# Designed miniproteins, single chains: the designs that were tried, part 57

Each design is a single chain, and the fold is of that chain. pLDDT is the mean over its residues in the fold that is shown.

## One batch from the design tools (miniprotein)

Design m1977
Fold by ESMFold2-Fast:
Structure m1977 (fold): chain A 66 residues (1-66)
Amino acid sequence: MDKELEEEAIKLVEEESKRNNGNLDLTEEQIEELTERLVEKFPELSREEALLLIQAAITRLKAEAK
C-alpha cells in the first residue's frame, strides 16, 4: 500500500480514537465515516481499498498499544 495513504488513514483513526476516549474498538458507522473521508481526499481509491487502509491503521495502532 502507498505509505502516504497509510499515514493519512492512521491519522484519521487516531483522531477518531481520541474522540472515542482512546478506544480503538470503532463502530461500523465510525469506520464507514473514516472510509468516506479517505475517499474524499483520494478519489482514485476504491471504497474497498480505503476500507482496507482504515482497518490496517486500526490493527497497527492496536498492536502498538500492546
Scores: mean pLDDT 79

Design m1978
Fold by ESMFold2-Fast:
Structure m1978 (fold): chain A 74 residues (1-74)
Amino acid sequence: MEERRERYERMMDTLVEGTLRTGREMVMYVSDDEQGVRLLRQAAAEAERRYPEVRVTVEQDEDSGTATVTARPR
């Protein structure tokens, strides 16, 4: 659980840094279980709090279980 949380936090930092550096939208696809997607959403919310210049959204496809993570400049 802790390792998965740290991984998603690092992933969010990377997406946010890329978004801020390029001024472009960055998209990542994550396949994980229900608990993993919840941790991903928590990491996304935390990233938005730390970097208010960036919006991070997580959209999960209910049929496939794949989550689409999008970071874009506000």
Scores: mean pLDDT 78

Design m1979
Fold by ESMFold2-Fast:
Structure m1979 (fold): chain A 70 residues (1-70)
Amino acid sequence: MLSVEEAVEIVLEGLRNKESSEEVREAGRFLVENKDKLSEEQKKRLKEFAKEAPEDMKIAAERLLQDLGL
């Protein structure tokens, strides 16, 4: 079963590698469903990665942050 920590790692790895696999999408959805359980450090890591994302992934990363309320 996915933990919030595992889901964060999957999403960050997917963004880094330009990967849009079903695993990355499931992890992103899991984070949105569990956004109230994200720690301050996890929210910070997601924001920092979205800022560093490649141009092709920046829009997807920004949408994820918006869905997370960040």
Scores: mean pLDDT 74

Design m1980
Fold by ESMFold2-Fast:
Structure m1980 (fold): chain A 55 residues (1-55)
Amino acid sequence: EADLAALQAEADAHERRATYLRNGAKSGSLTPEQIAEADAHQARADALRAEVEAR
């Protein structure tokens, strides 16, 4: 039970980080490094959510 809450919180954190970085793209300030980082954070969030749903 606590494990699911922890996984969900981690997924939310990664998703918010990806969104925050992508919001920077609208201002034209997103670097190639930040694009790669946003993609990595989104992938991690998706994987964690899939694991939570599989439980």
Scores: mean pLDDT 76

Design m1981
Fold by ESMFold2-Fast:
Structure m1981 (fold): chain A 70 residues (1-70)
Amino acid sequence: MSPAAQAVRLLMQGIEAAAQKDYETAARYAAEAARLGTGRTRVMALELLGSALRQLGRDEEAARAYAEAA
């Protein structure tokens, strides 16, 4: 599987985890999707990572993820 295809798959798994309020799992998938992804996929992964980290109370890490998405 290409890194781009893997990034999309990981992003989808992260979104599903967040929908179930499993923010720790969502943050892990989102971080890996951001590492492998480029362009829009990377931006979406970083936004998901920021959101999940905020829900976990990891506000400084969330702020960095959002800043990197911008």
Scores: mean pLDDT 88

Design m1982
Fold by ESMFold2-Fast:
Structure m1982 (fold): chain A 97 residues (1-97)
Amino acid sequence: SVILQLTLRYDAASRILSASVRLLQGSAQRIDVYIDGILIISADNLQAGQQISGSIPADAGRYRIDVIVTDPAGNQHRQSRDVALGDDQTVSLIFSF
């Protein structure tokens, strides 16, 4: 099983949405994170304890988050969440695959 934490923060002064993925358990051949259909994070060969970040220009509001984990056997696992972020808010999400 793979467990990851996705942390999202919207910074109102810069109008930037930041995303950070930390692998808490397991290993993944690939992790892809999409926000409103835009690829923000793509990481190969992630191990437990490793973290990767990405950012995009955005406004406060509601976002659709899609996380795709490719396991070492090449199988893809997908989970989606809807998240609302106001000015200078941070949210953390746990995904289990």
Scores: mean pLDDT 89

Design m1983
Fold by ESMFold2-Fast:
Structure m1983 (fold): chain A 60 residues (1-60)
Amino acid sequence: REVKVTDEEIKELFIIRIKEAHEINKVSLEKIRKIIDENVEDEKIKKLAYEAIEEVEKEL
């Protein structure tokens, strides 16, 4: 099966994963930013991940 993922869907997945890591697993948003910075090489994906973190921070 060919799965086509949009930028918005990627951002939504990051929001869900960041919320799970922060709220359920008690990982700090600062540590999540560091993990993304160290593990995401694609600049576009990195930008979407940072935007997802900012959205989660706004809900706190």
Scores: mean pLDDT 76

Design m1984
Fold by ESMFold2-Fast:
Structure m1984 (fold): chain A 88 residues (1-88)
Amino acid sequence: DPALRAGLEAEVEGALEVIKYAIAKRFGASKEELIELLREAIRAFEEARRAYRAALDGPQAALAAAMARAAEEAIRLLREELRRLEEE
């Protein structure tokens, strides 16, 4: 399933940006740098969610639905964190 694979690849990129955010935060990165890392993570998970939704018509529809739901929750949490940083 090419769409499911594309979703997983985008999710890996999102996870890497979250790891970069955690490292940057621990080492005292600027608010601007932290915001940029969160925005990149959100963008990657939005791409993953779109790809998973495209996979809903494919042979692994149930797995794609679960992955899309998980990506949507990740986007929600990351947007909440971004809002908190921007309110500083």
Scores: mean pLDDT 89

Design m1985
Fold by ESMFold2-Fast:
Structure m1985 (fold): chain A 74 residues (1-74)
Amino acid sequence: MKELGEFLEHFARVARELIAQVEKARGPDAVEPARTELLGLAKRAIDMLDAGKPLEEVKAEFDREARRVLERLT
């Protein structure tokens, strides 16, 4: 559970920053679609941790995918 806790802290930080940027760029109506996509990415990351992927790789992939979401939604 240590790796999951670290990932969830990382996720919360990234999600807060990304959602704020989406809201600034597209307004409040874009926030819920952005949250939905980020939650999907978080589930995939948790599945990777459960499959034994290293935390560092999981964080890196999540960050890469979150950046793509930001680029698409802004």
Scores: mean pLDDT 84

Design m1986
Fold by ESMFold2-Fast:
Structure m1986 (fold): chain A 121 residues (1-121)
Amino acid sequence: NSDLELLKLLQQNQQRAKELFNMSENYYKLAKEYYEKAKQLELEAKNSRSLVESKKLLAQGYEYLARAYYYLGLALGNYYQGEGLLTGSQELIDIGQGLYSVLDGHAQSILDHSRQLLKDV
């Protein structure tokens, strides 16, 4: 029965979407926590009386900022994939997969900047 198979698929997609939304919420919370740590380290760097200490604090801030973007990519990627499963939208699934890659790439660029900042310390 095609209708019974469709109902089973819809139930499986709803359960998977719920899992993806739960993962998205957890990753978004991690992204926010790392972003706040990055922001605090940037403020400490600006208030530092030592150029060496300021550079070290700023570099660590960029490492936390990179983690924030990485987890934001996971959060948004899981969210859009969940929405795609619920709505039957392949476009939303593709957007979710793309956001993971774009934000991971941005995180790597921030990490490279952190490493460059420390080369002269």
Scores: mean pLDDT 88

Design m1987
Fold by ESMFold2-Fast:
Structure m1987 (fold): chain A 73 residues (1-73)
Amino acid sequence: TASLAELLAVAERRARELGVPPGTFDPLARAIHDWLQGRSTPGDLQRAGNRLVTEGRVTHDQVQAVTAELRAA
């Protein structure tokens, strides 16, 4: 099971690759970590992703791709 530090490293790399500000996917990495630890629901993860899209920094497709990579870690 990936550590929070490993998930944050993936989030940072993906932000850099997509040309969005550093830390953009950090809330998603934290939500995935909580979900993998059994501390949150699928609804919490969905809310974290929806918030990023609503803030206008990333697209839904980008959130889905990053979420899939974080879940596979």
Scores: mean pLDDT 81

Design m1988
Fold by ESMFold2-Fast:
Structure m1988 (fold): chain A 74 residues (1-74)
Amino acid sequence: MSPWELLGRAMEAIRNRDYEGALRLLEELLEQYPPEELSPSLKATLRYLLDILIKYAPSEEMRERARELRERLE
């Protein structure tokens, strides 16, 4: 699956309030594609989605997982 396809699915999961599904898709993306291989546009979109998850995910463990992924992009 392309990184943009994974991002699109994560965006749809967030829209449907499936934050766990979104996190799993973003975790899969960063496991398959090192941050240095991602385009600036893709990294910007990924950071935006992770910021949404950090702010709105219903549990602390989900927010912590999102913060860990966010750090990989720094």
Scores: mean pLDDT 85

Design m1989
Fold by ESMFold2-Fast:
Structure m1989 (fold): chain A 81 residues (1-81)
Amino acid sequence: SSLDEEIDKLVRKLIAALLARDFATAEAVVEELLALMGKLPEERRKKVAEGLINGLNYLAEQYPEARAFLERMKARILEAA
């Protein structure tokens, strides 16, 4: 679906921003993801949140310096689910 494509695109943007250590852009991308998730039915929103949390956990293992930032973003995603 177009929503799944947009989510995938934003996830790729988030990874690129984190690799560049551009936390301001990463936070803006998370805000875009949260806005998009708000348009989804509850069950679909929970599934997207689960995938995002898993991805952020993986990135926290690769980039320990970003862990505190990633934990804050995970908390916001869980609140939106």
Scores: mean pLDDT 81

Design m1990
Fold by ESMFold2-Fast:
Structure m1990 (fold): chain A 85 residues (1-85)
Amino acid sequence: DKAKEEIAKKQLEEFVRNLSKLTGWELKIVTSTVQGDIAYAAIEVNIDGKKHRVVLKIEVKDGEITRVELFNAPEKLKKAVEELF
């Protein structure tokens, strides 16, 4: 469903923007893929002068993020995601 994939992509991009706004960190989407209601992004973030590459997974239902998972994420980023979600 192309409409669901477009919604998931927009929600992913908005989530990363809001996370950047909340933290003041520079966050870049390196690559992303969307399959139905699930979006994955490899993101690059600089925290305390250290560059991290993290995988972000979001699940979207009815235009709303219902689940967020982080892979290879530092603790500060996990806390920021918990604050936002």
Scores: mean pLDDT 83

Design m1991
Fold by ESMFold2-Fast:
Structure m1991 (fold): chain A 78 residues (1-78)
Amino acid sequence: PLSEGEREELRELLSVYDTDKDGTVTYEELKAAVNRGAKNPLSDDEVREMHDFWDLNGDGVVTFEEFEEAMLKLMGLE
């Protein structure tokens, strides 16, 4: 479904939010990243909704596999 180049772009995008480089993105990391330098900062509810959209199993963290799956749904490829 995704090319290797598209997967690498998703890995790079996820790594921007993954400040600890542990391979997962927590709600707090996402909130900090999306609001850093933003002209229109997102509310806590908006960040939570974004994180929940990517957090497909509801464990409070987003793995690369969950992020890829959520992006496939967003792009209508699922």
Scores: mean pLDDT 70

Design m1992
Fold by ESMFold2-Fast:
Parts: structure tokens; C-alpha cells; sequence
Structure m1992 (fold): chain A 104 residues (1-104)
């Protein structure tokens, strides 16, 4: 399923953006694993910081970045202590934002 998703992203976003998203997912997974047992607010702050840097690298507008960060904060907060759910929700939000950006 992940491989199918990345193949679809390569087709729609191009190889460079698809690879950047894969690298971002791995970076985010490592950060969340390091924060296992940390308070939800600390996890949210780290995740939103990484998402903000990725959005800047991908050339998202400030408006697109702010909407993405708001969505990520909401969904990661809802995941609470579930690091796998937090990772999945953050990556899905970033993917949706990139697809919307390409429609412009």
C-alpha cells in the first residue's frame, strides 16, 4: 500500500517531490519514536515544526502552509499517544496539501 502510494505520488508530484515526502516520513517517524512517552503537546510541536520546514522546501504559500499546520495540529492532537496514528495523519495531511498545491 505504501509503495503504491509513493508510485502514485511520483506520477503526480514528480520524482524529486515524491522522494522528499519519503525522506520527510522517515525523519518524522524517527522524531516520533524518540518522543515515545512524551506529552502530546511536545509531539504536536515537533511534528508541526517538521511539517513547516517541509512546506517551505516544497514552495507552499504562507496561506497553504498555515492551513496545513492547523490540520496537522488538530489530527496529531486527536491521535494523542498513538505515534503510528500521528505519523499516518501528518503524512496524509502533507500529501493532500502537495496535491492541492499542484492544482495551482
Amino acid sequence: IDNDLFEMLETQLGVDRAKALLDFRDELRAALNALEGAPTEEKVDVVTGLVARFADRMGLSEEQKQRLLAEVRERVTAAGTDTDEALAEAVSAVERALRRHLRE
Scores: mean pLDDT 78

Design m1993
Fold by ESMFold2-Fast:
Structure m1993 (fold): chain A 83 residues (1-83)
Amino acid sequence: ALEEQAAAVEARVARRQAIFDESIENAKRMGALAAEANPEKASEIQAQTDKGIQKVNDLKARVRAEGDAEVARLRAEAEALRA
């Protein structure tokens, strides 16, 4: 059913969001360790870490927006079939 497909999309998006969140936390941890090991380059390492995190956040937002659009389409289609 279309509602089941919408629920599956929401579950898929949630799972991908969790993977992105883990990637961001791992990037923060690795960046902190690298900065501690190279304090003279700490600012450059932090800037690269922030840039990497921003790219993941951009992908995270895109995946959410695409998922929300797919769910909305499926629900609208289900509603049209009831009319």
Scores: mean pLDDT 86

Design m1994
Fold by ESMFold2-Fast:
Structure m1994 (fold): chain A 75 residues (1-75)
Amino acid sequence: GPLTSDSSKEELLAAVGRAHHLATVDGRVEEAAALFREVGKALGKPEVGQRAVQLVREGRPHEAAELLGRAILEQ
């Protein structure tokens, strides 16, 4: 389902994993970017989501995933 502020840490981390897979395995960079943005919004940190989008578009999807994963675990 869609990610919201009520999404669990496990659901947010799973979404980060899916976005990483989309970028690295499937080559679907813009779909990965959209999912990273959605995770950032659901977490209440849209600025972190925006940075992850920049990173994945720069060919740095692992750094994007680590950034959002850290932010999720800090909550």
Scores: mean pLDDT 88

Design m1995
Fold by ESMFold2-Fast:
Structure m1995 (fold): chain A 72 residues (1-72)
Amino acid sequence: KEEEEKKKKEIEELRKKALEYTSETARYMNKAIGLKFEGGSKEEIEKYLEEAQKYGKLSEEYVKKALELRKE
């Protein structure tokens, strides 16, 4: 039971990180969309889209780590 509790906690921490990165992805996407509607520069929009993509990849990575531990 102790090992199962440790594993659950580790999976939960990874899942929490994935959700945090998903929130960052949404935040940067919202900034990019906002700038696009307000007539912001293409460079600024691209910068926020790149940050969103970066956090999206991190979110996906942590989801995969959590699922792999769950499979074990």
Scores: mean pLDDT 83

Design m1996
Fold by ESMFold2-Fast:
Structure m1996 (fold): chain A 106 residues (1-106)
Amino acid sequence: SPVLEVEQAAANGDVEAVREALSSPDVEVRETALRAAGYRKDRSLLPALIEALSSPDEAVREAAALALGMIGDKSALPALRELTKRDVSPAVRRAAEAAIQSIESA
């Protein structure tokens, strides 16, 4: 499973494999890579995670917001605040609100 391969790469510390997975044509693979980046708090992936907040895929935007909240970097705040105001998905808006709270309480 491509999803399992990304999870195994992340567990083994293969940051480059996680980075490549963020650009996968498979939404589930991208979502898995975003969750892995958040769990590992990998700040080297921060620009790619912020870019993922603009994905056409709702699941990718939600995963990116949650990952940015886990990393806790304040540079994500402007993009997350725009998601809370403009995203059509209640789930994405809730994820962004939770991420903002996590970053601001850090």
Scores: mean pLDDT 84

Design m1997
Fold by ESMFold2-Fast:
Structure m1997 (fold): chain A 85 residues (1-85)
Amino acid sequence: SVEAVLQLAGYALRLAKEAGVPQEQIEEMAFIVSDPNLTIEERLVKLVELMKELGLPQDKIDEFLARAEEVLDPETVEKIREVAE
């Protein structure tokens, strides 16, 4: 559902804040999540790419992936995993 995907995006922003990502970069992540020119899948892929680029620990990325598996279809999860690993 759209609601579940929005909650997943919010979870990613929370994990980044907990990992000590500066507010400016959190705002960049929020802009990706809110981009109306991207599909939900494209937003999530770009979000994980940015999390990795900003140096989030792999354990935080793995926490996000575990939550994504609960909410997203397996094909979308696999595309996100290719970027995260």
Scores: mean pLDDT 79

Design m1998
Fold by ESMFold2-Fast:
Structure m1998 (fold): chain A 103 residues (1-103)
Amino acid sequence: SEKAKEEFLAKLSESAKEAVRLVEEYREEAERLWETLDERQREELEEFARELEELAENQRYEELEERRREARERAERGDPLGVVKLVVASMAIIEAERLELEK
């Protein structure tokens, strides 16, 4: 439901709202770029995703924001892995906030 999505977004911090905007902006590009990644890049991304999942579960917001910042800088330099990591880090920030709101 669109209304349920709007109500959820209204409860998020400005950082998590920014994360939602970044996912909406870059998701399709990240999905396309994922198909072009080699095995080594995919392994790096899988490790990155695991680390971010742990940070999200522990609500380590400062570390999540730093990972997102680093991914953004890589993406701005035209690194395809940076674009994919930016989406993953943004999704992790959204998940951390969602888990906190369920307590």
Scores: mean pLDDT 81

Design m1999
Fold by ESMFold2-Fast:
Structure m1999 (fold): chain A 116 residues (1-116)
Amino acid sequence: EKIKEAEKLLDKAEQAIENGDLETAREYVLKAYEIIMSLPVEEIPESLIDRLTDLVLRLVEAGALDPKEAAKIFRDIGLRYIDLAELTEDEEKRNELISKAFVYISLAKALEKGIL
């Protein structure tokens, strides 16, 4: 039930942002990230990664999350997509996963360079 726990933490983070409690939102996002990264790579739902990505970017834009910390999160996500691609025998699916990895690695570089 770790997936449901991560989803509930992201729900709480969204509510905290709506209430202007950015510090609490940051704590929930980081807890959700830790749970997601503890899951086997093949079991992580894409929708969960998409929600995490959106909330991380929202917190960076609000000044509540350090861009370097966000960059580390996105690098970890990118590396997980590479790991999943290596486990995938279907070439089309593998190429899709590699493309997703490049998006996250590029986003991390942009955040570290301050061009996002």
Scores: mean pLDDT 87

Design m2000
Fold by ESMFold2-Fast:
Structure m2000 (fold): chain A 98 residues (1-98)
Amino acid sequence: PVTEAARRALELMREALENDRVDEAAEGMAEVAGLDKELVRTALEALLGKPEGIQKVIDYLKTVEGLDEATAKESVEGGIQHVKAQREQERERQEKLE
């Protein structure tokens, strides 16, 4: 059950990255996670490597979560790298599925 919920959330994120449907993915992710759509959209833009989106997420982590700038930047970079690794895993799953 937890695995299926996590899988669905990751699928929505991958659709945003692969199909440039950021608004649709942001709406779905916001509904699933109970977050504001604009906040999720900004996070997805950061994952797509847009400088403005990345900076807004860094600022959010600094002001709301109380992280220092270096830690916030590393967190965002690590998140982007993690998503890239998850995309390779999903590609393998799709090849194994009919």
Scores: mean pLDDT 60

Design m2001
Fold by ESMFold2-Fast:
Structure m2001 (fold): chain A 117 residues (1-117)
Amino acid sequence: SALLELVRRGSLVAYGILRIKYALANEEERKEIEEVEAFLREVVETLLKTDPSFREELLEAVREVLRREGFSDKLIDEQFASEEGQLEVLLEVLMGGYFKVPEEERDAVLEALAAEV
C-alpha cells in the first residue's frame, strides 16, 4: 500500500517544521500545502472505512513512527483514545512524510495514493 509506505516514511517532527514553513509561506506555497492536506485527508478517510485490518495496520505504523521519534506510550495512547485524534495524527505524520519526499518524486506518490481510493 502506497499510503502505508508513506506513513512508514512519516514524521511528526517534519510536520512541525512544515507548520513553520506554512506560517512563513506565500499564498501560492500555502495553497499547495492546503491542497495536499485536503487530498491526503480524503484518501485516509476513504481507506479507514474499508477494512478494520488495514485500519489497524495503518494506526500501528503511526504508533511506530511516534515511538521512533521519542513520544511516550502514554502520550500516544492519549492521542489514539478518539477516532478524531487518530485521524489528525495520521494526517500530520503523512504530511510530514510527503514533504520529505524529493519534489521530483511527489507526483508519483500522489498518483499511487489516488490509485488506492
Scores: mean pLDDT 85

Design m2002
Fold by ESMFold2-Fast:
Structure m2002 (fold): chain A 111 residues (1-111)
Amino acid sequence: MELAKQYFELGNQLLEQGKEYLKQGDYEMAMLLYSAAILHYQKALELDPSNKEAWRNLGEAYLALGEIYERLGNLKGAAEFYRLAAEAYEKAGDLERAREARERAEELERR
């Protein structure tokens, strides 16, 4: 449990750094930091899959990557990240965010 908590806390730090770079318009650094946060959340969830906050934060990181990819014109990549965000939100019990992410993915896949 302590190791899972460490991965979760590191993921949170990387997620917050990613948000700061995204706010500055540094998409390259934001993508790197969100990707690193995702890896740490995945490790935390391998050890403790009951951590709903980690699932929610994983969904938030995937959603952010989807939005960046969409802005950069990579619609296929964006749709894939929106689907991953929906799955993570569903595991978190956040059914409304899961629905919204799925609808965004489906709209891009129809284009």
Scores: mean pLDDT 90

Design m2003
Fold by ESMFold2-Fast:
Structure m2003 (fold): chain A 75 residues (1-75)
Amino acid sequence: SMEEELYQKIMEKLEKEEPELVAEFRKKNAELEKMLANWENTPQEKRDEIWDEVKALLSKLIPKMKKIYEELLKE
């Protein structure tokens, strides 16, 4: 779909400009998926730690994704 194509273009450009940040995000997302599979057995302190790390990472990614999105809209 058009939305899937746009998302793919944003991610491709983001990975080219910020490869380390994208790699960190993918690694953190994989960790989150593993924790979600075992969420009930995960201590609250570890849940809070992961959530804080995810929030910190998103605070870096969202502005960069928004900038790329705005640049693509101008083309």
Scores: mean pLDDT 78

Design m2004
Fold by ESMFold2-Fast:
Structure m2004 (fold): chain A 76 residues (1-76)
Amino acid sequence: SMMEKIEEIEKKLLEYLSKQEPKGVQQPSSLSPKEIIRNLALMMAQLELPESMIPSVIETLELLKKRPDLAVYAKE
C-alpha cells in the first residue's frame, strides 16, 4: 500500500517536471531530478499525506523554485 502511494506520487511529480522540459544539453552538478522525486515521494509517504495533498505540495515546490530563500524558513 505504501509502495503504491510512493509510485503514484512519483508519477505525478514526473508529469509535473516533464511539463518543464528540462534541457539535457548540460548535465547538472547537483542532485538528479530522479533523486529529488524519490526523496519527495518518500517524505510524503512517511508523513502519510493523502493524494489530495499532491497539488498543494506541487504549488509549494513551484514557489520554492522561484524563491530559494523561502525554502529555508518554510522548513520551520
Scores: mean pLDDT 58

Design m2005
Fold by ESMFold2-Fast:
Structure m2005 (fold): chain A 83 residues (1-83)
Amino acid sequence: PYEVMEAARELWERLQAGKPLREAVDELKEKYGLPVTLAALRTLQLHLRKQDSPEAQALYREIDALIEELRKEMKERVEKLKS
């Protein structure tokens, strides 16, 4: 969806401007919501896995850990809605 592509672009722009990953992700969560932010992070991972740099690999692993945190947050939100 266009919204995910826009979020991924904004995420990349914020990171290129030197913003820390967690801060950039928190801003995306506020603007786009959790599902779109999660999809944007996965989109960035697809870009990073094409790069063989140690920096890209480190960022990929950091994003992977953050995705797991966000997935847990999403499951908790769904559980609260069912309760």
Scores: mean pLDDT 80

Design m2006
Fold by ESMFold2-Fast:
Structure m2006 (fold): chain A 87 residues (1-87)
Amino acid sequence: MEDIEKAKELREEIRRRVEELAATNPGPAAYLVIFKPERIAEAGVERIREIAEELLAQAREAGLSVRALEEEDDAAAAVAALRAANA
């Protein structure tokens, strides 16, 4: 599955870049959701790549730190927790 393979590579690249930004930019944090490889492939690897590159470039330019949220169980759990807090 070529699309899944590319999505997996992109996900690893984004994760590494987020780690670098977090280490070098101690400014206010922005959140970036890293989707599962299957979802990235369905949405289009190139499209997700462009969005991620623009967001990371803007964060770097603004001196922002970026924190990653991985779309496994955590993203759904985070949304559920946010809704519960607004009960």
Scores: mean pLDDT 67

Design m2007
Fold by ESMFold2-Fast:
Structure m2007 (fold): chain A 92 residues (1-92)
Amino acid sequence: MKAPVILLLATEHSAIWLALKSNAPAEEQIALVDRAIATIRSIADQIPPDLRDRMIALYRQIKDAIRAGDLDAARKKVDELGKVIKEVAKSL
């Protein structure tokens, strides 16, 4: 049970991190964030509610930062999201 949930969360996190690092088009970065939110919603019952809500909030903040052109803020929020995913791994 733990490994599939963490693998999904880590895959989405790695995709947006790589897109930001490679300076991918904003539309692609936003599409990856929307996909990550959809993935979290699809496995919402497998994640502690507080950590689930924190991840969704962080992805929304990442999306807002990308739209504002604030890539430094987006990267900081992606780093914070990685810490939340580690907390999910500890809770499973």
Scores: mean pLDDT 85

Design m2008
Fold by ESMFold2-Fast:
Structure m2008 (fold): chain A 74 residues (1-74)
Amino acid sequence: MPLDGEQNLELAIEYIKQGKYLYAKLALHEAVQARAPSLLAMVERAKELGYTEQAERLEELLKENEKELRPFLE
């Protein structure tokens, strides 16, 4: 993998800011090395792996974009 978990989380943050939610989901899968059922579950996994700063920033972005992200949260 060319990017580590931290870089993939930063990439996911940028994709969410750009409205590229599918790409953000793929970057999150890569970062946490797990297939989680929702974006919130992937953020929780990132915290468990020690990427606390990136996970907190992602949580805030998901809250701010909840309406648009609702199909990806379930």
Scores: mean pLDDT 71

Design m2009
Fold by ESMFold2-Fast:
Structure m2009 (fold): chain A 66 residues (1-66)
Amino acid sequence: EFEKKFEEAKKLKLVPDEEGNLPTREQRQASLTGDLNGDGVPESERIKKADKDGDGYIDEEEFKAY
């Protein structure tokens, strides 16, 4: 459930890696071109809903609401 979605977010470079490094803007943009959960909504729209502070990254609490 959450762990699976969080692993998908790590693959998209939307959260800090294992060492706490944030992905670059370019890496994040490259990852946002798809619809990974197949719901017909682009990842960019779902991230916008979950990214409450508008920094372009999803922390663990925001991702639980996503």
Scores: mean pLDDT 55

Design m2010
Fold by ESMFold2-Fast:
Structure m2010 (fold): chain A 69 residues (1-69)
Amino acid sequence: MEELARKIAEAMARLGYPLSVEKAKEAIEMILAGASAEEIAKRLGISRSTASMIKNYVLKELEKRKEEE
């Protein structure tokens, strides 16, 4: 979790969307629970665009992690 959260926060910062590790953790937990980008945006107080980017990045990383297990 912590490693993935840091990786996402760093990736978002590079794209011009600064995100704390704490918010990245909440986004990951919500995505794992099946939350939509709208729900993530509302809960974390971020834009829908940022939430969509985070969701897509997390889903891609989770799929890669399954391959690496």
Scores: mean pLDDT 75

